# Designs tried in a protein design run: designed miniproteins, single chains, continued (3). Part 80

Each design is a single chain, and the fold is of that chain. pLDDT is the mean over its residues in the fold that is shown.

## One batch from the design tools (miniprotein)

Design m10763
Fold by ESMFold2-Fast:
Structure m10763 (fold): chain A 92 residues (1-92)
Amino acid sequence: SPLLEEIRRVAEELQTLFSPETAARLRELMDALIANSNNLDKVISTTKQIMALIQEEIQRLVRQGDYEKAQQLAQLAQRLGELLKEHIEELE
């Protein structure tokens, strides 16, 4: 699916901006999402976990004064959120 390929690409870009520990957690959640890509309930629950993880990382960077990295993360998070929403809508 071209949509799933784009989701993977954006998630990989996000991982480069994360701390190594948070990047590993995002990778686990992405693997779970792809493995269960046809299961609406699992896709919804995993999407919520992914978006919460990204939001926590953005807030951490803002608290540390790393505004440039926080802004880059926010832009990629918006794009990932739009793609994940589109995938959920295709499963409904």
Scores: mean pLDDT 88

Design m10764
Fold by ESMFold2-Fast:
Order: sequence, then C-alpha cells, then structure tokens
Structure m10764 (fold): chain A 64 residues (1-64)
Amino acid sequence: SMEERLEEARRKAEEAARGVVDNAEAAGGTGKVEKVDEFTYKATFTLNGKTYEVVVRAEYYLLT
C-alpha cells in the first residue's frame, strides 16, 4: 500500500541520515540526527573543525 511505501521510505531516510553521522564519527568527528518533520531528517556533524548539514528527504526513496 502507499502507507507501507511511505513508512519504508521514512525508515530508509532515517537510516541514511544515521549513516552520514556514523561515517563522520568513524573519521574522528561528532554528529547528531534530528527529525525535522514526518518525512525529513537532518544529519549535522563536525569534522576537522568544520560543521556540515545533510538533509535527507523520504520522498527520494519513493522514486527508486
């Protein structure tokens, strides 16, 4: 169903945001994942004294 697809896409978006932070931490950085809204996650991390933001949208995972 469309609901199942939306839930799966949301889960994939959360996993992708977590992966960004995990990669930054593996490289010696620090980070966090924030839920911006029902279908949007933000990964924020600091690496080598610089701070980065990556926004992951669940809709991306509905197209593929």
Scores: mean pLDDT 84

Design m10765
Fold by ESMFold2-Fast:
Structure m10765 (fold): chain A 80 residues (1-80)
Amino acid sequence: MTAEELKEKADKYFNEGKYEEAISYYRQALDLEGGKNLEIKARIAEANAKYFESQGKTDAAKVYRKAAEELRKKYEEIKK
């Protein structure tokens, strides 16, 4: 499987609210890309934030939400 196929699967699961599956596929895509893809890192952080919130771990969720926002800002700045 290519990194692009894994990203597409992860994005579909993320959009469906299946955050554990999304995290798994995003991590696999990130590994194939050499661990540097900022967009995938941001998606992983966002999915972790929502996952921890569902587990009642609000402190962990806040940390991941801040990380996701910072990574998304970096990704959007580079996207020019």
Scores: mean pLDDT 80

Design m10766
Fold by ESMFold2-Fast:
Structure m10766 (fold): chain A 78 residues (1-78)
Amino acid sequence: SLIDKQIELGREFLRELVALGVTREQLKEFAKMGKEIEKKYTDPDEVLEAFLDYIRKHFPPEVAEVAERYFEELKKLR
């Protein structure tokens, strides 16, 4: 199903972040900021753009590249 594909993409994204050395504490901050961004925007594309901007400002470029690929895969499921 669409939901199952979204869940699996999210799991793969988290695995890649951990492989790049993102800590559990940073992942918790990441999830918290994702929820805060969702409160500011109603358009899913604007949410993803704002989240990617946050990642680019606070994480290494390698993390931003992984996030960009993940968000593009999410868009393909529409």
Scores: mean pLDDT 80

Design m10767
Fold by ESMFold2-Fast:
Structure m10767 (fold): chain A 87 residues (1-87)
Amino acid sequence: SSQLDQLRQTFTQAVRYLNKKDYDKAEALIREALANTNDPRLQQILQEALADVEAMKSLSERQRASRITAMAIRVTGALFDIELERK
């Protein structure tokens, strides 16, 4: 799905910003993706990712790295499941 591919690209960019501590840029990308989707499962995944970004603002370097990794695994897995169900 071109929509799922676009979301993967947006999320990859958001992760890059999180690794640079550019929380505002990562948050803006996730919010834009959320505003541009009408799929309830994608909305839930993006809302969860947004909550993770908010949590990261108060975490240590190590805890933030762990949270970014966990978030990336969850989002990637969910997108893969959605893609399989649509085929």
Scores: mean pLDDT 82

Design m10768
Fold by ESMFold2-Fast:
Structure m10768 (fold): chain A 94 residues (1-94)
Amino acid sequence: SLEEKRREEARKAYEKVLDDIINSLTDEQIRELLKEAGFSDEEIERILTEMDEKTRKAAVRNALILTRPDELIAEVEKKAGPEAAEVFRREYPL
């Protein structure tokens, strides 16, 4: 349906914003973020050195959603618009 297509476009838009944020982070910022999310120093080192890129990005994404939800919503709205932010809020009740 047209509504399904619009929702899919909104999802792709916010996913791109999240990916751009994750790709902009330094190793130091990633370590700090994972620590804020409750990971131990041992777990953080394992994530950064032993996990594949997709799994590592997923861990960082989940940490961002857990620790900085309001900042993520604001950035999605700023970069992708209010519809993308609304779909993000619905799919990740924060």
Scores: mean pLDDT 83

Design m10769
Fold by ESMFold2-Fast:
Structure m10769 (fold): chain A 63 residues (1-63)
Amino acid sequence: SRSQQLQEARAEAKENKEKLVELVKKGEATRRQLYHVILLYQDGVVSEELKQKALALIREMLR
């Protein structure tokens, strides 16, 4: 189900938080990794600044 997939994505994002932060700062994160950063932001574990950078990269990919 979508709810189960979202729960699994949140767990994976938390496990890989440090690597995801570094990849977003470098602009090298994949679309999946960028969405994981948004999930981490919803859980209050990453900064607003990192979230804005992730959203900017997602918008660039969806043009």
Scores: mean pLDDT 81

Design m10770
Fold by ESMFold2-Fast:
Structure m10770 (fold): chain A 73 residues (1-73)
Amino acid sequence: MKKVEEKKKYLEKQIEWFKENKDSPEARLQALKEIRRLRGEIRKLAGSKDPEVQELRKLYEEAIKELEKILNE
């Protein structure tokens, strides 16, 4: 199975859960932790010319934007 597709489904499920729980202080704290984790993952992928790694990095950047949108509602 493509690792990127599995990570995409996982992130989409997490984002949906945060949308449903956006007014929860605990959910907001978890979203902030997830943004921090994803930024760390992007830094680990920095400098790679592998197309799959670049696709994964883009996926993480999009997930961060969605989580920040939820937090800024």
Scores: mean pLDDT 79

Design m10771
Fold by ESMFold2-Fast:
Structure m10771 (fold): chain A 67 residues (1-67)
Amino acid sequence: SSQVQQLQKQTVAQLTDAFFNNDYQQMAQIVQQAIQELQQLPPSPVRQQSIDLYQRILDIIQKRLES
């Protein structure tokens, strides 16, 4: 769980920076990397919740990139 929380904190900081730069492509890359890193951690409810959250965020970002 501590590893999941650390990845979430790091990901939020990186996403915030990309958001202020209006860099949706960079945001997509950050979220994809976060999902991949979470998948390398041992399964847990907190890990799955984080993956589900980032999948939803990725979907929103990708829809903006397709516009």
Scores: mean pLDDT 83

Design m10772
Fold by ESMFold2-Fast:
Structure m10772 (fold): chain A 72 residues (1-72)
Amino acid sequence: DQQIQQYVQQVQQQSIQQGEQLSSQAARDGDDQGAIQTAVEYGVDTSGRAIGRVAGRERAERIRRQALQQIS
């Protein structure tokens, strides 16, 4: 019970870290499509923050909106 919850939290933390790394790399490479896909897969808010730090808020908001449209 509690052990399963700890495992789930560890997996979630790893996914967040991986999403941030992939989003940052896509943003640095100018790969908007890759950034959108990463936001859809790993989380729009997490990816949006990472992209914002690298490419600025306006580009991060545009990518976040496109990702939200894909999962809506």
Scores: mean pLDDT 78

Design m10773
Fold by ESMFold2-Fast:
Order: structure tokens, then sequence, then C-alpha cells
Structure m10773 (fold): chain A 88 residues (1-88)
């Protein structure tokens, strides 16, 4: 099956380093691999690779349920950049 990419923008009450470790943990536990992670204007911006849309959405949902995550915007993209799903 073709891989999918989860693009995340997270506003957190925690430090960037704490939020980064949370993202790494949840991505790995959901069967994904972190591709990139950076801080842009106080938000955490990340891209992770997953084997399915379902696993990418599970990761986004688990992140949104953490009390340190104040807001989360997520887009699931196909390898060609097609938007397959969104999560708010």
Amino acid sequence: MPRVYLSLIITSSASFEETKELVKKIVEESGGRLVSIEEINGDLVAVAEFPSVEQALEAAKKLSEDPRVKSLKAVVLGEDGTVLATFE
C-alpha cells in the first residue's frame, strides 16, 4: 500500500522539547515514523509517515486528547500531495 503523510501544527501549553517528545512517542506508538519536526512562531510543526490513513488519524486523535495540547490542526496527505483527510 502507498504510504501517507501526517502534517501537524500543534499549539501546546508545554515546552517545545516536551511537546516534541510527546509527538515522537505517539507517532511511534501509532506505527508511524517522524520525518521532520520544527518550531515555527511558537507552534510545533511536524510531518510523520504512516502505512495507512487510519493510523495517521489515530496519532492525531491521541495527540489532541493530551491535556498539554491546546489546539491541533492535522492533514493526511498521499505520496502525491493529495489531501486524504483532515483533523481539527
Scores: mean pLDDT 83

Design m10774
Fold by ESMFold2-Fast:
Structure m10774 (fold): chain A 83 residues (1-83)
Amino acid sequence: ADSARRAAASLAGLAAEGVRQGEALLKEDPEKGLRVFERALELARQALALASQSSPEDAARLNARVEEIIRRAEEGKREAEEL
């Protein structure tokens, strides 16, 4: 029970870090930034899948966090593709 929550939180943290790195790369290397955002989206989607195996309260908190990460990653990916 606790293992799914911890795994989801860990993946969400890695996805959030990926978004920050992608955003930093947009000015220097948009192509690399794009790949970093794509990886962050992968990790975020895995986090959502694992969160669904947690308690309803843990899943709700994790889902809210991961949805924001996905939103930022998709926005960053769009910006990288336009550069």
Scores: mean pLDDT 83

Design m10775
Fold by ESMFold2-Fast:
Structure m10775 (fold): chain A 124 residues (1-124)
Amino acid sequence: MKTLADYLALVSEEYFQEVLRHLRELEPEVVAELEAAGLDVEAVVRALLAAEVYVDPSILDKSPEEIARRLGLFLRNLPSVVVDAETVVEGLRLLAEDPSRLQLYYNNKISLEFAREVVDAMLG
């Protein structure tokens, strides 16, 4: 079975750092919320990027800015689309209680075991 680390090995460090840079510029309030909660923003972004690559490896043909916009949209809308929560951080904690919600968001294209691995990596 491919792990989160196996999917991240398909992503160059340069590409990942550009995605992270664009996300910090596009979603500064989301980034600030994650940091204030003691979460590792890099770990959150790596885990979500691994999930996107699992679903569709051709996503890496997109620009780092386009990927950052997609990941930012997921995080910003997490409380209302994936889980019923008031904040992004509360939404991530609720995903840890029920990782199947992340699996449903990706139309069951990821396994439940992989969804758990992604959520665990996002929360530390």
Scores: mean pLDDT 84

Design m10776
Fold by ESMFold2-Fast:
Structure m10776 (fold): chain A 89 residues (1-89)
Amino acid sequence: SKSDEFLSELTRRLGEALVESPDRKISIEEALKIVKELEKEYNIEIENAEKIIKESDKNKDGYLDPEELFELLNKIGEKLEKKQKEEEE
């Protein structure tokens, strides 16, 4: 589905950003930028994306490590599944 393609591409881009980072973590701002770029490309809106990203920062250090990125992907995946099942039209 379009939601599955979105989640797969999000996983790929976040993974690339993580690998390219010397510290093996990405900022909340960078994660939000990637999510917003994909929302535009796939014409999908993730409600409260910034809040979800910030809530995935368990260390409260302003960055997402691999474990926190995995949690972010799970939260976004759940939100996409709920929206797909409960579409307004």
Scores: mean pLDDT 79

Design m10777
Fold by ESMFold2-Fast:
Structure m10777 (fold): chain A 71 residues (1-71)
Amino acid sequence: SIGERARRILREAVERKLHATDVGTRLLLAGVPVEVVQQVGKVLNELSDSEGIVTEEAARAAEEVIREAGV
């Protein structure tokens, strides 16, 4: 499912220390709706570290946004 792909992307983002912007692009390519990706982007930018690298906390919050959006 799209949700399973999104969860994998967020897990890899933490593991590989990816930037929030790169994650947003990957979620769009995985088929997550643009409105949901925009909301995820806001959460990732708020909770990522000072360099914009996705943290475990940012990824968990983004995963909840995706779940609540019904993806």
Scores: mean pLDDT 86

Design m10778
Fold by ESMFold2-Fast:
Structure m10778 (fold): chain A 74 residues (1-74)
Amino acid sequence: SEEENFQRLLEKTEELIEEAKKERPEQKEILDKILEAAKKAKSIEEVQTATAIAGATYTMSKEEVEEALENFLK
C-alpha cells in the first residue's frame, strides 16, 4: 500500500541520515535538523525532499542546504 511504501521509505531515509551522521560527525547539526524534518513528513514526496536535502549536504554549501530545509519546512 502507499502507507506501507511511505513507512519503508521513511525508515530507509532515517537510516541513511544516521549513517551520514556517523560517517561525517562534522555535519551532525544540519543532519539532525534534516532528520527531524523527515520524521515530520506526511507524504512520500516530503520524505523524498528530505532525502534530497540530506544528499545536498555532500555537494552544496551550508547556506544552500539551510535555505532548502527552510523552504521544505514551509
Scores: mean pLDDT 82

Design m10779
Fold by ESMFold2-Fast:
Structure m10779 (fold): chain A 90 residues (1-90)
Amino acid sequence: MKRTKEQLIEETRQGTENILNMAKVNNLSEEEVLEMLKQLITHQILLMKMEGASREVIEEVIEVILEIARKFMSDESVEKLRAYAEELLS
């Protein structure tokens, strides 16, 4: 079933917050959290491409992940996530 942009953004926000809260409760390192978020980004890009989402919508959803990540990790780690997502979208 094709999801709307609004649904994709909200589902991604909730999923990302849940993953990061779980990581915090389990005392995961920033490096472990970075790897978890890279896997999340890979999975989200693949699913959105399969649903026929535009590059603009995919980039907007990825920005939601990065915005939430900034609450849990350093700016340096967030920029590594951005670079990873940009490489996958190229």
Scores: mean pLDDT 82

Design m10780
Fold by ESMFold2-Fast:
Structure m10780 (fold): chain A 68 residues (1-68)
Amino acid sequence: LSPVERAVAMRELEELEKQLDEAIAKGEDLTPLIQRAQRFLASAKARGDTEIVARAEELLKRLQEAQK
């Protein structure tokens, strides 16, 4: 993963985390965020970036917990 691509991915991950907090607070449908997080995680795993993978897995876990 190039340093630029990694920086972009980290920023996108942070935006997803913020969107998660907002969606939960507003009671919005989490399905689009779950799908986006799953795609992001699959991409991160394919690239072998363990830090991004770990953070993406935590994000997906929080989304799944919020769905009951």
Scores: mean pLDDT 78

Design m10781
Fold by ESMFold2-Fast:
Parts: C-alpha cells; sequence; structure tokens
Structure m10781 (fold): chain A 72 residues (1-72)
C-alpha cells in the first residue's frame, strides 16, 4: 500500500517537473498516476485516500504555477 502510494506521488512529481518543458509527457505521466490511484482507492482507508489526493493536488498546483511563470 505505502509503496504504491509513493509510486503515484513519484509519477505526479515527475509530471510536475516536465510540465514547464514538455506538457505532453507531463499529461501522460498524470494519466498513469490517475490510473494507479484509481486502482488503489478501493484498498485505501478514507484517511489514506484523502492524504494521497491532497498530495497529488499540491504537486499539480505547483506544476500550474511553473507553467504560468514560464509564460510570463
Amino acid sequence: MQAQMQQVLDLVREAAELAATDPERALALIQEAEQLAKQLMPHLSPDQAQQLLAQMQAILSKAAEALEAYLA
């Protein structure tokens, strides 16, 4: 469980790093992370699920900020 949650977060972090330079690859990684998260959700406690979603949201928000900074 924890290792799979970490894998999802690692994919989202990789996507965030690529969002400013290669948004197509970033989207592919986000889709992979979403698929893994969907597979994990039925097996997670509500607290673990909320924690995973909160972490994913925080990382993706930073990716959006990086894209805005790049365009400005």
Scores: mean pLDDT 76

Design m10782
Fold by ESMFold2-Fast:
Structure m10782 (fold): chain A 107 residues (1-107)
Amino acid sequence: MVTPIEEVYKHVNDDMIETLLKNKASVEELAEELLYKAGTEFYAKYREEMKKLSPKERQLLMYKKQIEIIEEYRKELEKEGKLTPLMEKAIELALEKLKKKIEELNK
């Protein structure tokens, strides 16, 4: 059975984040891994949709969907009792970076 590329990227990224948590990673390292997770999952899910959009619309879709991916991951962690103060700070930092990119595009 061919595993969908979306599932492969999600699995790899989730494992990397778990590894960083076990190894006492910094807030900044966790935020960067969350951004990498969001980027790879975005490209896997929305690559075909992007072909129909203008360059500016592609960038807006990318940042908005990456925010949604990170927020869903936060909800998954909360349900599993894995949402630590360290992870919450990393999520907030990653979301702040993406929101600033959206604001820059709307100028």
Scores: mean pLDDT 76

Design m10783
Fold by ESMFold2-Fast:
Structure m10783 (fold): chain A 91 residues (1-91)
Amino acid sequence: MKVEVVAYKGGEEIFKTTIEARDVDTALGMALMVMWVSEKEGADEFKFTFSGDPKDSKELADKLVEAAKLAGWKAEVSEEDGNYVVKITRP
C-alpha cells in the first residue's frame, strides 16, 4: 500500500514523503515514525493520504486515528479524490 505524508507548521508545508509498505501494520509503524521525526522539526499538523486496497486503507486510517489520539493529538478521517485521508493536528 502507499501513504503520502505531508507535515505542516503554521499552515505551511515543511515536509512531504511517500511510504510504501506491503501490509497495514508496517505502514502504520512507518507513518508514526515519520510523524514523530517531523514533530521534532516543529510540525503541528499532518495529512496522510492512503492509496491502494480500500479495505487496507480504511483499516490503516482507523488505526492511525486511534494511535494519534492516544498520543494526545486530534485526528479525523475524511475522503478526498477517492482516497482515505487522515488529518492530525494539535488539540
Scores: mean pLDDT 84

Design m10784
Fold by ESMFold2-Fast:
Structure m10784 (fold): chain A 71 residues (1-71)
Amino acid sequence: MEEEIKKKVDELLKKGLEAAKKGDLETVARMARELQEIRDEAERRGDYESAEYAEKALEELDREGVRLILE
């Protein structure tokens, strides 16, 4: 996996979780969309390692983000 992709995924996840804590649903949705775009682009290129990494970040943002918003 490219180091830049990993850093971008990590940054988007961090921003998404911070937005969820503040109840900023628009920013959470934007971060999730950008993670989905990275996953989809990686899958199209056959870069399954990057696609899986982005998918795991999406799953974490969904799981923890929903919890933070609903609390």
Scores: mean pLDDT 80

Design m10785
Fold by ESMFold2-Fast:
Structure m10785 (fold): chain A 90 residues (1-90)
Amino acid sequence: SEMELVFGIAGNRAILELTKKRESKPSTPEQREAALRRFTELLQELLKNNELDLDKIYEKVLKAIEELRERYPDLSGVDLLDAMLEALRS
């Protein structure tokens, strides 16, 4: 769907912006589950509002990733990408 494509593009851009420094410690299952919940909630909000504006989606995804990494600093770019892809499959 258009939403899956736009959300995927926005997510990849946001992850690239935030992965300039590599994580040295693996994330926990609880941290990865929190990321999945956050992206699932965001995707549901975007779908409910029929939001397809890439720039708006990018800003919301970037904010979600910043909030997640502040709360769970061990989340890697791979963890965040996996959580986004799993949210899209749900």
Scores: mean pLDDT 77

Design m10786
Fold by ESMFold2-Fast:
Parts: C-alpha cells; sequence; structure tokens
Structure m10786 (fold): chain A 90 residues (1-90)
C-alpha cells in the first residue's frame, strides 16, 4: 500500500474528528434516552475497533510496524475512553 505516515496521520485525524462528533451526539442523546445513548456508544466502539484494526493490519503487511503500533495504542486509548463514557451514562 502507498500510504505515507503523513497520509495515515491525516486519515486518523479525520476519523477521530468524525468519532468526536458522534461522541457529542451520544452525550446529547444521553440526556433524553440513556439506553439509546449506551447502544450508540457501543456501536461507535465496534466501528472504531474495526477501522483501526484494519488500518493496523494494512500497515503491518506494508512493513510499517511503528505506525501499526501507534494505531493500536490509539485504538486502546479511545476504546477505554468510550467505555468510561458508557459508565457515566449508566
Amino acid sequence: MKITDEEAKKKYEEIVADFDKRLEEIDELAKKDKEAAIQAAKDLKATLSAKYAELAEELRESGRYDAAAAVEEEKARLEAYLEARIKKIE
């Protein structure tokens, strides 16, 4: 794959911005419907996990081991963050 570290960073920033917007929507939804907000957060976590796992695999197969490790670290941090938000909504 012809993905540069700069392209990977830009793509991750774009994905993170989209997910941050979804997190705001989840926080707003939590004021009206806790169960729906929890489900939306779980769905976002699943989508985030899948996208980062795919990117890490592609980077690893392309020999970009450092970038793959960074993606996995960010994935773990964001998953923990979403889980903490779910607990706050409950």
Scores: mean pLDDT 77

Design m10787
Fold by ESMFold2-Fast:
Structure m10787 (fold): chain A 66 residues (1-66)
Amino acid sequence: MSLEEQAAQLARQLGSVPGVKSAQARVEDGVLVVDLTWEPGASDESQQRAADLAVEAFRALGQLPA
């Protein structure tokens, strides 16, 4: 289990959220970094779902999103 594997998994989960155009996750100095590109007009509901997924993933890794 590596942070790179967890980043890839999180990117896949975020990419499945309606309204996300692309989701990228990477590891910098052992820390997960997430970049999201939204479709024009993406709903607040979709943005909240993406946030919830990110929080859950960071919590599972023992890292809280900053």
Scores: mean pLDDT 74

Design m10788
Fold by ESMFold2-Fast:
Parts: sequence; structure tokens; C-alpha cells
Structure m10788 (fold): chain A 80 residues (1-80)
Amino acid sequence: LSEEERAGIEASFGLLDKDNDGVITAEEMRAYFESMGFKPSDEDIAKAISAFDKNGDGVISLAEWEEFATRVLEGGRRLA
């Protein structure tokens, strides 16, 4: 990742991590989607978290978020 891409990832994590505790909770993720005009269900939020949550603790760490965002920013090469 470039420094600019990493800064963008950290900024997006900060938008989700309202408590600045270093993790994204289901409540924070829901608030973020609602701020963008979506109406996610609790099940939708749980599915989103589980897609990132490698260790099963029910939250998304900065490291897990960075890993996912890195794959996305590498383009469709890893997702194809």
C-alpha cells in the first residue's frame, strides 16, 4: 500500500470507530451505514462483521480492516 492508501484506510476505520477504541463494533458499523442512508438489519451488520472478523471476537480490528481494504485496493486480481 502507498502512504496515501493507508491513510485512507485509517480514515475510513476512524469513521466507523466512533469510540476510538481501536475496533469496529456492530453498533458503530450500523451507525455508519445509517449515516449513508441505508437501513441495515442486525443480521446484515452481523454478516458484514463476520466477513472481516478472522478471530471470531465479534469486532473488526484495524489490522483486519487494513487486510480487507488492501485486497480491495489491489483490484480484482485477488477477487477474480
Scores: mean pLDDT 68

Design m10789
Fold by ESMFold2-Fast:
Structure m10789 (fold): chain A 85 residues (1-85)
Amino acid sequence: IRVTITVTFETLKKAVAFANEAARIGARMGSYHDITVEGNKVTITFEADSLEEAQRLVEELRKAAEKVGATEIEEPVFEEEKELP
């Protein structure tokens, strides 16, 4: 399952701080996070073996974003190799 989450911050410094935390979460949880920082926006794309694991990773990322002071956390996009209903 491929998951994409986009988070917006008030400043570039906070966006970079979150990007660093997202990378640490990925390393800790054994997941590779593809992280893109564009201005105040951070886009994280990762792959999970199950929907449950994907939801757990999203929750950890949401908590980190809130702790850093995210102004907007977009709903995560879940994509599978099979068609979604």
Scores: mean pLDDT 76

Design m10790
Fold by ESMFold2-Fast:
Structure m10790 (fold): chain A 85 residues (1-85)
Amino acid sequence: SSLAQALADTLEREAEYIKSTEKDKKIGEKVTKHLLKAAEAARRGDFRSAARHLREAAKELKKGGKYKKAEEYYKTADRLEELAA
């Protein structure tokens, strides 16, 4: 669907942004990996799995002290679960 494509594209762009801007390379690599898995799930229309992967990305950001970005990812994951209902 066009929604699944748009969400996947957004998550892939976020992964590229994190990879290029995150100064902590270990946190950046872990967050990027989870965002790309979320994008793959979203592209298949599996919004529940996309939400799960996005929460794992948020968890890694929180471990790195990136609380505001982690909160944004948790809120997005909640919206993805609503789409899965």
Scores: mean pLDDT 87

Design m10791
Fold by ESMFold2-Fast:
Structure m10791 (fold): chain A 65 residues (1-65)
Amino acid sequence: MREEFRRLVLEDPERFQERVYELALNGDSKSVNLALEVASEHGDEETVLAVGEAALKGFLERREK
């Protein structure tokens, strides 16, 4: 999982954002936290912010059920 997130951050940050959104929407807080850690280690500031926003959007939409 960590290695998969690292590849996504470096090769396809837009797909990484989608994956984080889906994980947050499903309530997978542990995987979202790991993804944010990987984004902070390997991504630029823009990527970290975008991933954070995707996570927040997913969690908020989950609560609107």
Scores: mean pLDDT 80

Design m10792
Fold by ESMFold2-Fast:
Structure m10792 (fold): chain A 63 residues (1-63)
Amino acid sequence: LVKEAIEALRKENPDLDERAIKAAELMAFESLSAEEAAKKEGVSVEEVVKTVYLLRDKYIELA
């Protein structure tokens, strides 16, 4: 489900930064804060938060 949600996000949002997707993944699997994940991947906190909400909504849709 999580991998399928990430793949669907990439396909539906081709303009979405891959670093933001990876930051959202780090939050889910490594329990990093949005600030820590954003810093690690070099993206804004706002972009990470937006990606987390998109991933959550896609995960719910696929579940």
Scores: mean pLDDT 76

Design m10793
Fold by ESMFold2-Fast:
Structure m10793 (fold): chain A 86 residues (1-86)
Amino acid sequence: KMEELKELLKELNKLKLEGEPLEEQLSRATGVPLEMLRELRKALTDDITLLPAAAAVMRVEGIKTVEETIKYIKEHKEELKKLLKE
């Protein structure tokens, strides 16, 4: 699971800001609904850089709600930050 998450994060980090909002690019890349990514962005007040990680977690773990995704991120924050630094 962590290996799949790491590989997806590396792919998402290659997304170029070609005039398309990050939420739309993440929705297309992960299949997570755009509206859910917008709600995740509102919930990630201090760590907006974790938005790609949130999308990847939803895809890999099959999480369907913002609440469960935020809980996962809070429980695994240090592990996710380590993955983002690689």
Scores: mean pLDDT 72

Design m10794
Fold by ESMFold2-Fast:
Structure m10794 (fold): chain A 70 residues (1-70)
Amino acid sequence: AEELARKLAEAIEAGDSKAAKEYADKLASLDPESQREAARVLRELARQSKDPAASAQLLAAGHELEKLAE
């Protein structure tokens, strides 16, 4: 889960929409515990991002995974 979350973050920071969708879809198919862990990683990476647009997209992706895990 953490590795997939990092791959999603890398794709978002690079502006690679296709790769971002592929990793997001993989994360959405995981169990709820893995989705919650990925959401935590995405929130931490969002805080470390120097790009406000990328940071916002990382937070949105983390929030979506938290909703799926509930």
Scores: mean pLDDT 82

Design m10795
Fold by ESMFold2-Fast:
Structure m10795 (fold): chain A 58 residues (1-58)
Amino acid sequence: DEAKQLAEKLKKEGKYELAVAIYVKFLNIIPGDAEKEAVQKVAENLEKYIQEAEKIFK
């Protein structure tokens, strides 16, 4: 799955908020290794994080 591969790459690069946005938006999964506060922050600004992630994998 392209979205999962992108999310794993972003995690390795330390871009956790973008990785969380990919998991939430495209996989409907909350990653177990993400802090609850980071997940909440991404959810509140999901559109912004998704736009940034799309710039990377479009």
Scores: mean pLDDT 69

Design m10796
Fold by ESMFold2-Fast:
Structure m10796 (fold): chain A 73 residues (1-73)
Amino acid sequence: SLEEELEQLLKEFGELAAKLPPAVRRRILARLQERARKIADDLLAGKISEEEAKARLVELLREAIEEARRALA
């Protein structure tokens, strides 16, 4: 389910973020928060459904995980 996927991605992102230098972690988190806020704004404005918002959050977390992995390579 999307909920199980979100839970797993959040756990994976948290583990990766803990390994990042503080400055890199802060930058990735700031961008993640900005994009998540945009999704929330679109949902509140009725432009997207709750399911679409969850799907976009899954994609956003996957992108953040890949950015974190590249920063650790």
Scores: mean pLDDT 87

Design m10797
Fold by ESMFold2-Fast:
Structure m10797 (fold): chain A 68 residues (1-68)
Amino acid sequence: SEHDILAELHREIVERGDELGLSLEQKREVLFEAIEVFYKKLEEGYSLEEAKRITREHAERLLREYAE
């Protein structure tokens, strides 16, 4: 479900952000962006699985940018 995917993405973003030394505010910004990207991809006609994959890749890019 969408709820399960968002819960999983939230957990992954927090865990990865902690590993990279990000602040709480930076992790929140990545999470909000991930939620927006996920729903935007669903609106564009991507499947739940494709939207999840694209969102995960986007979130990892943002997390790495904040870590620099």
Scores: mean pLDDT 88

Design m10798
Fold by ESMFold2-Fast:
Structure m10798 (fold): chain A 94 residues (1-94)
Amino acid sequence: MEDKIQKALKDLEKELDKYKVSKKVKDTIINLFEKAAKSVPSLLDLIHDSVIKAIKDSHKKKATDDEIIFKVEESIYLALGMSKDAAIEAARER
């Protein structure tokens, strides 16, 4: 299990570096992903795919650091089964 999380973290770091994400955003996203993956390991692949998609979509839209973090956090909550409205409120209340 830890080996799968470590591999997913390395893949996530490579994607963040590819899109030239700042160190602050990278550290925040990695911490959010690791906490979610450790809490619900059965959803590791879904959480990973959702986060990568949020990063790609944010890059295409030239999003700010705060917008990238918001979209990633929202995508994690959606992957964990929250409604879109609940995920938006949870990400905003951070």
Scores: mean pLDDT 79

